Designed miniproteins, single chains, continued (2). Designs and how they scored, part 71

Each design is a single chain, and the fold is of that chain. pLDDT is the mean over its residues in the fold that is shown.

## One batch from the design tools (miniprotein)

Design m6460
Fold by ESMFold2-Fast:
Structure m6460 (fold): chain A 88 residues (1-88)
Amino acid sequence: SSSEELRKRLEEEAKKMTEEEYKKLKEEYEKLVKELLEVASEELREQLKKMEEDLKKLEESGDELLTKMALLMGVGNLRKLKAYLEEQ
């Protein structure tokens, strides 16, 4: 399934991620959230805030693999959303 393939790709990428790469990815995530919040509807703003809260909870749990996987998925989704909004 596409979900299984996505999970496997995210897990493999997360396992290879260095501390430096994690820091850069987190900085990109924060930048994308900030940029999207400037143009977001109220509903999208609530969604973005929930995504940030969910990521913080994962970081606080100490599950580094799940946190890295969530960050990879989040950045990917935010990049696609930004591209979609820029083409409208």
Scores: mean pLDDT 82

Design m6461
Fold by ESMFold2-Fast:
Structure m6461 (fold): chain A 96 residues (1-96)
Amino acid sequence: SVEELRERFRRLLRELRALLDRFEALDGREPSEEELRRFVELSLELDRVLEELSARGAVTPEEFEESAELIRRIRAWAEAYPAATARLVAIADELS
């Protein structure tokens, strides 16, 4: 149902934000491979949920804005930490 998709969206968003908060708090230390792998897995699941909501015409402006904010934060983190980003991209390629 759309309600189940929204619940999944909210849960995934919370988990991704929490991981990103931890990555930002490391201040030059690298995240573990396990944490980067979890981040990629959650990101792929969020993308699937958003695709399903979009296919049903059910994405709200609020959900779009929250996703855009998360993407901006991820880009900022990626630009600041190129070594960790290279590791994350390698994991994403393996999981795709």
Scores: mean pLDDT 84

Design m6462
Fold by ESMFold2-Fast:
Structure m6462 (fold): chain A 64 residues (1-64)
Amino acid sequence: MTVEELSKKAVEEFEKRTGLKVEKILASAAIPDGDEFLITVKVKTESGEILSTPTLVVKKKDIK
């Protein structure tokens, strides 16, 4: 699974939890943490707010 695919999943989870629609992804990062990657995404909503999505935790073995 690519960082782009993980970023899309983080955005989908954010939209589902908040009911907000994402206008644009401003930044995405994959941060290694032991056996896991922490995926964080900064988005601009259609309302004009800049927010960070909840951290998506993925096992390194599931990315390869």
Scores: mean pLDDT 75

Design m6463
Fold by ESMFold2-Fast:
Structure m6463 (fold): chain A 87 residues (1-87)
Amino acid sequence: SMLEKKIEVLEKYLPKIEEAVKKGDAKAAAEALVEAYREMAKYEEDVRRAIALLLRGIGIALDVLLSGDPSLALKEMKELLEELKKK
């Protein structure tokens, strides 16, 4: 299903963001978050939902870059992953 593909994308990118957090690399965390959300948007059939997902990802990525805190990207991805798994 499209939902399962979105979960797979997040699970693929989660280790990259965890590594960025361990290294204190806000840029790497922000880039991984945007890349993940761009890939997930391909599995949104509603264009408005796809745009909303991309804007969510960009907004958090900007917060990560401005704060210098890569943990914001990790928190965001874990929260979305839990939302998707709740069925």
Scores: mean pLDDT 86

Design m6464
Fold by ESMFold2-Fast:
Structure m6464 (fold): chain A 68 residues (1-68)
Amino acid sequence: AGRVVMFSSVGREAAEAGGRRLAEHYGMEGWEGREAPDDGAAGALADEADESDPTVVGGTVTEYGFGG
């Protein structure tokens, strides 16, 4: 839980890079749309990711959203 919030606090770029590499490896992109701090740009990706993968919200990064 706190791990995800701390990951964001360390650096949005670092958190984004980590999640991006994980998404590339598993073919996921919902994490950046749902829990990314840059919601304005990520919103469009989240909209499409929500249809392509229901786990977009069930990821570890969801804790960031709950904490915000």
Scores: mean pLDDT 43

Design m6465
Fold by ESMFold2-Fast:
Structure m6465 (fold): chain A 81 residues (1-81)
Amino acid sequence: PRTPPVPLPKLELSEEEREKIEAQVKAIFASQAPGRVTAPTDEEVEILKKWLELNYEKVSPEKYLASALISLAELKKEKEK
């Protein structure tokens, strides 16, 4: 490998942790927006994970997920012009 893209420090999330995060996101969605019974889409999960990698310095299971979810919601709202 001569000139590969710079690898950012990625979160080593196992399948169990990934599933756990997905379940937590679903629970938060149900709490903040009652009426949404389905889990977030794969797109939202992927965007959330990417956001988490960018803000790895502030990683914390509960606070980080809550903040990331809020940021994601705000970004989606602004995109919806």
Scores: mean pLDDT 54

Design m6466
Fold by ESMFold2-Fast:
Structure m6466 (fold): chain A 94 residues (1-94)
Amino acid sequence: MPSIQDLIKQIATVLEDETLSDDQKIEEIQAILRQLGAELIKRGVEPSVVDHYIQIAYSNIKSLIKTSEDRQQISFYARMHLHAIVQEALAIAK
């Protein structure tokens, strides 16, 4: 199974893919975020907490895709945001 770090890297790869439209990137990222949510639940994070953080991540990444033209910058900020979300969700699980 992919690690949390592998899933974050997959999101970065989708964001950096110049062959994908904004809508295609959003759809692919939503699918990867569902996998990330499942991985957090497996690690003992409550489903309602996971849903909350995944929805925040989805909304913020979607905003970055729509408002920024620098694909490397979007990828960088999305990765930093996802690492922060994962750490916060896992801290609540303790």
Scores: mean pLDDT 82

Design m6467
Fold by ESMFold2-Fast:
Structure m6467 (fold): chain A 81 residues (1-81)
Amino acid sequence: VPSDEELRASLRTFIETFGMDAAKAYLRAEAERAIKELNASEEERAQIEGLLARVEAATTEDEFIAAALELYRLLQQLKAK
């Protein structure tokens, strides 16, 4: 499992290569897949969608990366249960 620093570096590279809109779309697709695969509860789905809204609302790379890291950690916690 990548560290927060490794994930941040990977997200930055993705943004540099494909742009922030593509990175936002990628995270949305991963989150939607996780909701289906984990059979997430209504509460868990609401938490994921809340973090996706923060990802979409991000106007700076730092805001995007911060929201993306929180989303990634939440998805990892859900997979561990």
Scores: mean pLDDT 79

Design m6468
Fold by ESMFold2-Fast:
Structure m6468 (fold): chain A 71 residues (1-71)
Amino acid sequence: SSIERLQRVAAESRDRLELEEALAMGRMLASLGMLEEALPIFEAASRSVHPEIAREAREAAEEVRRRLAEK
């Protein structure tokens, strides 16, 4: 029981860390002007079950889409 719960929490924490790392990578790519490369990363993260990550990713994706529309 306790081990099973710990494994679930560890998996969830790992998923959150991977998404946070993806957001950091996306922001780095966007800062380098690599908007087409950054967009799919933010779009993927915006589908996250973690509300804070999904919100940040959605906002970043919207900003990248606006910048791409400016050409």
Scores: mean pLDDT 82

Design m6469
Fold by ESMFold2-Fast:
Structure m6469 (fold): chain A 92 residues (1-92)
Amino acid sequence: GMNLDSLTDEEIEELARKYAEKLGIKLEDFRSPEDIRIFVREVLAAEKVGLPKEELDELMELYAKIAHSTDEEATRIVREFAEKVRKEAEKL
């Protein structure tokens, strides 16, 4: 994905807003600024591997669940998301 260290906080928020609006997720539903950065990173990673739109939408629904989850559930969802992205990347 994109190198997030090269992006300003404003650019990261703008990317997060665009993806969140596209998928009906509210930025205020994220628990911390770190969750926003993780969200942007994972979306960019998924797009970079060229996942089909249907698969991207599924992964983004998982991200919406993370925003409203306990820390334990969020950790599990993030691990499942990362594993799914990894497996799709291996197919390419």
Scores: mean pLDDT 59

Design m6470
Fold by ESMFold2-Fast:
Structure m6470 (fold): chain A 78 residues (1-78)
Amino acid sequence: SAAQEALLARYKAELEAVLAEAEARLAAGADPDEVAAWFSRRAQEILDRAKAELDDASVQELRAALDEHGRRLGALLA
């Protein structure tokens, strides 16, 4: 539905904002292990909230976006 698409887009935007904050913290010289742990906690919080509101297909799309954001952050930490 249009409502589910809009809600999924909002959760994807929240994940992108968390990644941007993680990138900003790393650029400012924050500890990579602390940033990775913070990102994981924030991403899991967003996913848990999304599971209460999104259908299974939309949750799967959000998980795929989370995995991609995690890979992108991992590349910055390597």
Scores: mean pLDDT 84

Design m6471
Fold by ESMFold2-Fast:
Structure m6471 (fold): chain A 69 residues (1-69)
Amino acid sequence: GTVAAAEALAEEGLKLGVPEELVQAILDAARAGDTDALARASQRVMSVMQEKATDEQVYAAQAKVELAF
């Protein structure tokens, strides 16, 4: 479900060096059911992952998020 996917994105983001405050924003938005805030927080996390990690690492993280959904 959406919360499980948010938790997976949070876990993978932390592994790839995303700041904890950005990861917490995803979890807060998912738990509140705020789909707009969740989309914005997820985009920020993905942007940071793309800056800090290789394309292969980002792809692997996305696959784990989809599996958790």
Scores: mean pLDDT 82

Design m6472
Fold by ESMFold2-Fast:
Structure m6472 (fold): chain A 86 residues (1-86)
Amino acid sequence: SSMERKRQEFVEELKRWMKEGKYLAVILDKSGDLTLAVVSPANPDVSKELGEITFQDALTGLWVRADMYLSPSNVLLAKNVELVEP
C-alpha cells in the first residue's frame, strides 16, 4: 500500500518530468544500487554521452531504460526514462 503509493507517485512525476524535457540525477547508493533521485535543469551541462542503459531503481524496484549522460562534475544524468518490464 505505502510502497504502491510511492511507486504510483514516482511514475506520475516521471511522466511529467520527461514531457518537460528534464534530466534526472542517478545516485549510486552505499549498497551499489542505482536510484533515480533528483530532477535536474532541462538543459544541464553534459560532458559525455554514455548511451542507453537499463537498470532497476533501488527505491521503487521499478525497471527503467534511459539515455545516460555524465556531467562535468561526474554526476550521472538520465533522460528519456521509460518504464520497462523485467
Scores: mean pLDDT 76

Design m6473
Fold by ESMFold2-Fast:
Structure m6473 (fold): chain A 68 residues (1-68)
Amino acid sequence: SDTIEQAEELKKLGDEAFLAGDYHKAADRYEEAFLIYKKLGSPDADETLKKAEDAAVQVLKEAVDKVT
């Protein structure tokens, strides 16, 4: 079910992945948390979206490094 507690746990898992340098996993977890927060009208939605964007930028930088 889509709950605030589920979104908080996903955000925490995203934070752990980001600290570990697993930006792809962090982006996925933050995106999942953001969608739940947005659906529930939580004020934490915008902050979580920013975290997802920051992680996604790191994924793109790593991808560019591999092909350039």
Scores: mean pLDDT 85

Design m6474
Fold by ESMFold2-Fast:
Structure m6474 (fold): chain A 91 residues (1-91)
Amino acid sequence: DREKKIEQARKKVEEAKEIIKNGGSLEEALKKLLEAARLLGDKATEERVLELLERIRNLTPEQQEEMRRAILGLIKEIELTIRTELGEVVK
Protein backbone atom coordinates (compact mmCIF):
# COMPACT_ATOMS: atom_id res chain seq x y z
CA ASP A 1 0.00 0.00 0.00
CA ARG A 2 2.71 2.52 0.94
CA GLU A 3 4.85 1.76 -2.11
CA LYS A 4 1.74 1.97 -4.32
CA LYS A 5 0.81 5.39 -2.88
CA ILE A 6 4.38 6.65 -3.37
CA GLU A 7 4.33 5.49 -7.02
CA GLN A 8 0.96 7.21 -7.54
CA ALA A 9 2.38 10.40 -5.98
CA ARG A 10 5.40 10.21 -8.33
CA LYS A 11 3.01 9.96 -11.31
CA LYS A 12 1.04 13.02 -10.08
CA VAL A 13 4.28 15.03 -9.73
CA GLU A 14 5.30 13.95 -13.26
CA GLU A 15 1.88 15.10 -14.55
CA ALA A 16 2.36 18.48 -12.81
CA LYS A 17 5.82 18.85 -14.42
CA GLU A 18 4.36 18.14 -17.89
CA ILE A 19 1.57 20.70 -17.33
CA ILE A 20 4.15 23.39 -16.45
CA LYS A 21 6.51 22.34 -19.30
CA ASN A 22 3.69 22.55 -21.86
CA GLY A 23 2.46 25.98 -20.70
CA GLY A 24 -0.69 24.58 -19.15
CA SER A 25 -2.75 25.73 -16.17
CA LEU A 26 -0.82 26.55 -12.99
CA GLU A 27 -4.01 25.70 -11.06
CA GLU A 28 -4.16 22.24 -12.68
CA ALA A 29 -0.47 21.65 -11.84
CA LEU A 30 -1.11 22.62 -8.19
CA LYS A 31 -4.10 20.25 -8.03
CA LYS A 32 -1.80 17.40 -9.16
CA LEU A 33 0.71 18.37 -6.45
CA LEU A 34 -2.11 18.45 -3.87
CA GLU A 35 -2.99 14.84 -4.77
CA ALA A 36 0.70 13.88 -4.53
CA ALA A 37 1.05 15.48 -1.08
CA ARG A 38 -2.08 13.68 0.13
CA LEU A 39 -0.83 10.33 -1.20
CA LEU A 40 2.47 10.87 0.65
CA GLY A 41 0.71 11.98 3.86
CA ASP A 42 2.82 15.16 3.69
CA LYS A 43 0.54 17.50 5.62
CA ALA A 44 2.97 20.46 5.43
CA THR A 45 3.19 20.23 1.63
CA GLU A 46 -0.61 19.77 1.40
CA GLU A 47 -1.14 23.01 3.38
CA ARG A 48 1.43 24.82 1.19
CA VAL A 49 -0.34 23.72 -2.02
CA LEU A 50 -3.76 24.76 -0.64
CA GLU A 51 -2.33 28.21 0.17
CA LEU A 52 -0.96 28.55 -3.38
CA LEU A 53 -4.34 27.47 -4.85
CA GLU A 54 -6.07 30.26 -2.87
CA ARG A 55 -3.43 32.76 -4.09
CA ILE A 56 -4.00 31.87 -7.77
CA ARG A 57 -7.46 33.54 -7.67
CA ASN A 58 -5.86 37.00 -7.21
CA LEU A 59 -2.58 36.83 -9.18
CA THR A 60 -1.36 39.59 -11.48
CA PRO A 61 0.52 38.55 -14.68
CA GLU A 62 3.85 39.22 -12.90
CA GLN A 63 2.79 37.06 -9.96
CA GLN A 64 1.85 34.24 -12.39
CA GLU A 65 5.55 33.88 -13.33
CA GLU A 66 6.55 33.88 -9.63
CA MET A 67 3.89 31.23 -9.03
CA ARG A 68 5.34 29.10 -11.85
CA ARG A 69 8.77 29.25 -10.16
CA ALA A 70 7.22 28.40 -6.77
CA ILE A 71 5.46 25.38 -8.31
CA LEU A 72 8.72 24.17 -9.92
CA GLY A 73 10.46 24.48 -6.55
CA LEU A 74 7.65 22.55 -4.86
CA ILE A 75 7.91 19.83 -7.53
CA LYS A 76 11.62 19.44 -6.69
CA GLU A 77 10.84 19.21 -2.96
CA ILE A 78 8.18 16.52 -3.50
CA GLU A 79 10.51 14.61 -5.87
CA LEU A 80 13.16 14.63 -3.12
CA THR A 81 10.60 13.32 -0.61
CA ILE A 82 9.59 10.52 -3.01
CA ARG A 83 13.25 9.63 -3.65
CA THR A 84 13.88 9.48 0.12
CA GLU A 85 10.77 7.35 0.77
CA LEU A 86 11.79 4.90 -1.98
CA GLY A 87 15.42 4.84 -0.71
CA GLU A 88 16.54 5.14 -4.36
CA VAL A 89 16.20 1.34 -4.57
CA VAL A 90 16.26 0.34 -8.25
CA LYS A 91 15.61 -3.37 -7.62
Scores: mean pLDDT 79

Design m6475
Fold by ESMFold2-Fast:
Structure m6475 (fold): chain A 95 residues (1-95)
Amino acid sequence: SSDEKLVEETIGDLLIDLHDLLLDPSNSSEVRKLLTETIKRILDAVQNAKSPKELLEEVIKIVQELIKQVKDNPRVVSVLQRQLKRLQEVLEKVE
């Protein structure tokens, strides 16, 4: 469906940005561990969510938790806040 494609593209873009942050040598080992755990949680949500809306709601929660954990890293927070805004905008379009 169009909702499934939109959600797949949105989650795909989020995973690309998280992977880019993981490869950034300026990030600490603690930030890398949190990013790795977050990617695994998102992939688990993709496998287990029963609807596009449920997937978006779970991923939004995961990203919000990560932002709180990395609050002292403004570069990482900026990327995550941009992705969070996009996820929330997509959630408003999906039934």
Scores: mean pLDDT 89

Design m6476
Fold by ESMFold2-Fast:
Structure m6476 (fold): chain A 71 residues (1-71)
Amino acid sequence: SLMEKLKKLMEEAEKLAARARAEGGDPSLILEVEITVGMARIALSTGEMPDSLVEKMIKTMEELIAKLKAA
């Protein structure tokens, strides 16, 4: 499902952000990732997310993961 895809991307983003922090990565990017993951986690906890919002969050998470991998 879209929600399961978002959850997997959130886990990946958290792991990459933790690695970036340990390696002295961009603190602004790391903070943006952690805020975005936190917001996504809160939204998922409501159980009432429309698919359009889940898709937008997936896209944002994929873009942030790509930035972390490129750094």
Scores: mean pLDDT 84

Design m6477
Fold by ESMFold2-Fast:
Structure m6477 (fold): chain A 64 residues (1-64)
Amino acid sequence: MTFQQIAQKLANRAQDLRDSGASLEEIKKELDEFFEKVKPSLSPKQRDALRAMIEDLLKDYESE
């Protein structure tokens, strides 16, 4: 799986959880678990980028 595919799956997972009415804590937990599963396939720079995406998604959720 490419980094672009991993990033897209992360975004889709976050969106699905938001649409289902999941709490911020549940979304954070699911995204953290997703990150741990994909982490071995990522470079250090890609891990930092994916972590930043998770933080941005959680902030967007708080703003809604």
Scores: mean pLDDT 80

Design m6478
Fold by ESMFold2-Fast:
Structure m6478 (fold): chain A 85 residues (1-85)
Amino acid sequence: LYEITVTLKANTKTATLSIPYNEYTLSVENAEAKPGETAVAKMILDAPKELAEEYAKGLAEFFKKYAERLGSDAVSVDVALKELE
């Protein structure tokens, strides 16, 4: 099992974290951040390591593009992948 954590810091604009379900998703916790807040969204995946790494990479690219569309300083995003034993 793998946990993907998306951390979004809203600097000047409200941002919503909405992670889509896929065929390997067991759970998703979405979040919203108002200016000055940090939001954390989590996804639990039952997937092979290679697919979990690819999904984490895909989410990182998606939220990087999202942050760029809002303005480079408006929000910051980080994506972390953790193996659950």
Scores: mean pLDDT 76

Design m6479
Fold by ESMFold2-Fast:
Structure m6479 (fold): chain A 94 residues (1-94)
Amino acid sequence: SEEELEEIERRALAILSLILHAATRQGDEAAVAAVEAAMGRVGALLRQARETGDPAHLEEVLRLVRETVERFAPLLSPEELAQARALLEEMERL
């Protein structure tokens, strides 16, 4: 549904914004670029999900966000990592 897509988008962007802020705080320009690219790809995949109704696009969003959290976990504080993982679990339950 559109409400589920909006909830997935909101949580995905919240997670990626946490990582972006951590990467920026640490001056990791490569991590900043990678997270910005992931944000762009999430937007493209959600647009395709809306246009096609194919659940594979949502599965790809979940995979991309999960992989981004795991890749950049060392940049996050314990509290930020716990928040990112909680948001990811909520997104996976939608």
Scores: mean pLDDT 88

Design m6480
Fold by ESMFold2-Fast:
Structure m6480 (fold): chain A 87 residues (1-87)
Amino acid sequence: MTPETLQQNLETMRRSLRRLEELFSNPEELEKYLEDRAKKTGASPEDVRAMLEEIRRALEEGLREGDPLRASVEVIAAAAKLAAAAS
């Protein structure tokens, strides 16, 4: 990964983390989001919340370590777990 590509990926992760933090800071909006996603995916609201928490942790860890690959792998794993739970 080039230094320029690394910086762009880290900036994208920072923006994504900020959006998630804003969602988690508003309990009413978070609850509506979880219910809407659960209905559309066939998963439970608890499964959707668990996926979002894993994504948030992956982004925080990736930013702390400067490793966007680690974050992407953990995001994919969280999405796969939600898909399996919905089945």
Scores: mean pLDDT 74

Design m6481
Fold by ESMFold2-Fast:
Structure m6481 (fold): chain A 72 residues (1-72)
Amino acid sequence: DLDAVLAETRRLLDEITALTGEEPAAPGDASLAEVVATTKAFAEEAVKQGLVSEELAKQLKATLDRLLALES
């Protein structure tokens, strides 16, 4: 269900932003694909900086991939 995947994505993103103190920055006119790419890059950078576990970032990436699949 799209709503369930959106809720899980938001939960994981909130956890990552709480650990980093920052939010992913995507333009207001960005497509879903651009938002997903920006959010994945943000999570990967947080792991690289040692602020977030690879497991948490992997979970977020998996939910983002599910969002793209549901939107086609």
Scores: mean pLDDT 77

Design m6482
Fold by ESMFold2-Fast:
Structure m6482 (fold): chain A 63 residues (1-63)
Amino acid sequence: MPTDAELERVRREVARLQAGIDELEAKEKTEPLSEEEREEYRRLVARLDEAVRRLQRMEEERR
């Protein structure tokens, strides 16, 4: 469903997921992530990857 509104929502989702990853990466630069933070990071990365791939596919299907 490559709707303009839906595409914009996916872009916002990508931005939010990236912000969450950036926070954890900033923490890891000074201190190793906890077990819980490491799992959250992996989840965020996986969701970001999926969202980015979906966004790219939607943009390719756009006219």
Scores: mean pLDDT 80

Design m6483
Fold by ESMFold2-Fast:
Structure m6483 (fold): chain A 84 residues (1-84)
Amino acid sequence: SQAQLQQQLQQAQQQLAQTDPSNLKERAQLLTQISQLAFQLGDYASADRYFTQAVDLRISLLDQSDPIDEGIAQLMRGVLRAVS
């Protein structure tokens, strides 16, 4: 329903607002999700704006050559937690 799409959009926007600005990967994923939800709601102007932002961030991530594998990221988080 449109009401459920609106709730999903609000939740995704709240998650984006709470995401660390340096976490470009998560921001790109959330911007893509927000863009898709806006498109489904018929807000094509917002969908285009968010999609463009997501593409720009994804290009930045590709320039970083290797995305950290989730398993490696979890291992690194474990090490950081142990020394903190």
Scores: mean pLDDT 73

Design m6484
Fold by ESMFold2-Fast:
Structure m6484 (fold): chain A 104 residues (1-104)
Amino acid sequence: SEKFQQNSLQFQDISAQIYEKAKKISKDLTRLVNSMFFSYLVAQHYYTIDKKKAVGFFDNMIAIGNRLRDKASKVSDDLGSMVQQAIDVGNEIRDMVRKEVSAE
């Protein structure tokens, strides 16, 4: 629970930083950041309601993140690295929720 909250805040913070950089570079990158973050918000909503459904939205978040990283890395190594950090934190969040589903 505490680690989930900590990772969630870290994901929100790094996503905000990615958004600020992306909006100065490309509308396409900005749209992908928004899509990744939207999937995260939907997953957070389902975390207390339906954890199995929440995992699905975290999976979508990671998939969008991978596409964003690949595109971002072509224009900025620093931005690509920041997106990879967001993906790493996102994987930790998803794996924590997946373990809770398996324990039920």
Scores: mean pLDDT 89

Design m6485
Fold by ESMFold2-Fast:
Structure m6485 (fold): chain A 80 residues (1-80)
Amino acid sequence: MLSIEEIADLALEIFEAKLNKDYEKMEELISKLSKEVQEIVKESLKIYEKLLKEGVPEDEALEKAKEYFQEKLDKLVEEL
């Protein structure tokens, strides 16, 4: 089972792969996560895409997506 730190590092790499449009790497990294964490990552990526469509700068959209991911991950860990 991946540690919280390892999950956070993988999420960062997933967001970077999305920014670089490296969808193959993004999918590979997502596949290393548990089912529950995969769903959190997918929801975070949806928030990122929504913010970009609303005209939010890429850097700010990425920070909001990371913030959402961390909040959901923290709640998941508290429920274990």
Scores: mean pLDDT 78

Design m6486
Fold by ESMFold2-Fast:
Structure m6486 (fold): chain A 72 residues (1-72)
Amino acid sequence: TTTDSAYTGDGRKLTVTAEGGTAELKVEFLSDKQYRLYLSAEGKKVTIESDGETTTLPENSKIKGDFTSVRN
């Protein structure tokens, strides 16, 4: 089973695909001009697509990241 999660905001798109695992994206608004994106994914194969770039993690990988963006 494959799990997909995607976020589009501030003119950017982030998509995470996890095969044999889970992918989750959450957004938290810190202010009217700033938000934080939380990423958590694990699985047999994890692929991250960001603005036309694709990164595939090593087999059976786990990733957790926090990203802060400013919107105008």
Scores: mean pLDDT 66

Design m6487
Fold by ESMFold2-Fast:
Structure m6487 (fold): chain A 86 residues (1-86)
Amino acid sequence: MSFEELKKLLEQEIERLERNLEIELSETDPESEEYQRLLELKERLEEVKKRLEEATSIEELEEIRKELLEIETELGMLRIERKVLG
């Protein structure tokens, strides 16, 4: 995979996560601890988006990919907690 191909895939993944996170925030109580955790994930995603824009090497893109996977995992865990502990 080339630098340009990987960067484009990561841009698409960020857009998908931004959309999913916006939906979760809209369905979560603003006074809940879950809402605070979602806001933290949104802030982390915005930081990753900035890093992607400034990235100049495949190594930087792989680090960004790892951070996106961590954000996606945490978002998934929040969804599971809401479904199982309800």
Scores: mean pLDDT 81

Design m6488
Fold by ESMFold2-Fast:
Structure m6488 (fold): chain A 82 residues (1-82)
Amino acid sequence: MEESIKKTKEELLKKGMEEEAVEELEKIHREVLELEKAGITLSREEQLEVAERMADIILKGTKDPEVREKVEKQRAELEKLK
């Protein structure tokens, strides 16, 4: 768990993402994991909100065209699920 968060952080930093954005993503990831530990299952809408919030942070924190394209595609798929 802790290792998974750190690995994600390292991959994002390696791809040139802003450290501030990576820290915001880590915070959200930890919040979701703490809810799961407490036995709280996020609703479909709550899961979509978390995913969209994370996508916004990634797009704010990166200028990498490949990362932006992948995240924008993911956001488009999330919109179709609303």
Scores: mean pLDDT 74

Design m6489
Fold by ESMFold2-Fast:
Structure m6489 (fold): chain A 76 residues (1-76)
Amino acid sequence: MTEPLTAEELIERAAERLNIPREKLEDPAYRESLAFLLEAAARSVGLRVDLSDLSRRIPGEEADRILDALEAFARR
């Protein structure tokens, strides 16, 4: 789908993809760790993502590639 995601939506989508309970996202340290992993995953697939910019929107196709890379990191 072509709907772009905000940084917050990408973080929530990452939690859903990794089957992480939403309550974990209430922990600021956990959210920061997840954002760090998302940025690393984006870099690994040749994308540049600024999750500190809350107005930034990420295309759905790019979000999917980032999430796939994140799952690879998460599974060791």
Scores: mean pLDDT 76

Design m6490
Fold by ESMFold2-Fast:
Structure m6490 (fold): chain A 62 residues (1-62)
Amino acid sequence: SSLTDEQASQINKAANKAMDYVEQGKIEKARQILLDEAKMSEAATQEFIDGVKGLLAREAAR
């Protein structure tokens, strides 16, 4: 199934908020936003959080 432009916009806004929370170390708040606002599965939510954490760890290693 295809997402509407409106649904994609809402998901992107939720993802940006979740990324900000991951950067702040507020992992549980990020998870709640992805599950509740982005309507992501638990697996997709965990993959997103792990991905952002990985990017932050690489940046910190510079």
Scores: mean pLDDT 79

Design m6491
Fold by ESMFold2-Fast:
Structure m6491 (fold): chain A 94 residues (1-94)
Amino acid sequence: ELVELSPEQLEELIRAAEEGATKALLSGSKTAVLERPDYTVETRVEIDPNSSIAKVETVARFRDGRVARLVLEAKLVYGRISEVELVEAEPVAL
């Protein structure tokens, strides 16, 4: 059973994905985990060296058991995130 994300939840998850991606890049890791009161976010970053674009894939696991997946494209400047664009947002079955 799929559950839709509210616009407020989507915006919060995009912000968490940006923070996770920034943490991963600063640590030299491809992944980062963020703990929030209502959910845990795991973010994976893959950098395209030819385009200065990073693919950011984020899975949020809510305390109520719901799971959401987001895919963002992040523009990199000197190896840091300058802006992000939401490509895909998908609530997944419990």
Scores: mean pLDDT 76

Design m6492
Fold by ESMFold2-Fast:
Structure m6492 (fold): chain A 84 residues (1-84)
Amino acid sequence: SLAEKMLEIIESTPDLKQAFEKVKELVKKELGLDEELASFVALTAVMAYLSKSREEALKITEFAIEIALKQKEEAKRRAELEAL
């Protein structure tokens, strides 16, 4: 899964800033997320990797992806309204 690939990148990249940037670019490319949503997903994955078990970090990362995709859809719907 994408979340598994994200955690593998974090695990294989000892520098946390580089791990964050690589994961951010991956989710921007794979999910079409903007900078803000991609940063949210990438930061959540890095923090979960550092503070939780692998299994828990995977679940948290998958949930962060779900939240970001929902926010992307809602932002697109709002942009289509003439009152915005």
Scores: mean pLDDT 83

Design m6493
Fold by ESMFold2-Fast:
Structure m6493 (fold): chain A 79 residues (1-79)
Amino acid sequence: MVYEEFEMKSIEELRKALLEYSDGTTVTVIVSDNEKVVRTFTTVLTPDDLSAIDDMVEEVERAMKEVKEAKIVLKLKLL
């Protein structure tokens, strides 16, 4: 299995990336403070269930409020 990792610069960039990978790809979003992982969110994005994107973005935004210097990483599981 191949994994690709992308650092997200904003919540808007994350939402756009999640929409691009709404093809059955398993996505993991990691919110960290420096080297410490604060929250991890994993879902499978399908074109028929775009509400999962809004739910994930909301959870990531909530996690960022717990961290002063939040770093967002999008991790894709490619088959």
Scores: mean pLDDT 74

Design m6494
Fold by ESMFold2-Fast:
Structure m6494 (fold): chain A 92 residues (1-92)
Amino acid sequence: SSLSQNSVDNTGNVLRDAGVRLGPDLMPLADDVIQDLRSALQTGRSGRQRAGRSMNRLRDEATRLRGDDGGRLAQQVQSRVADTLSLILQQQ
């Protein structure tokens, strides 16, 4: 639906901005989350589970490479990703 697509696009922008702030070594992990969110619109539970896993990977690597500040930023983004996945679930 257009509402789920708009949520994915808006969350994708937040993820891209977080990737820029986290640095070029972590940008591909943020891109993976964006791709998995887009896939979740089409693949149901499987896509939502992949998005959850890629978001967990981004959070763990952000904490490992950027410490508490990176972990806090990734946790804020994870909240937005969770909201978007909830919206996708409600519209499927």
Scores: mean pLDDT 87

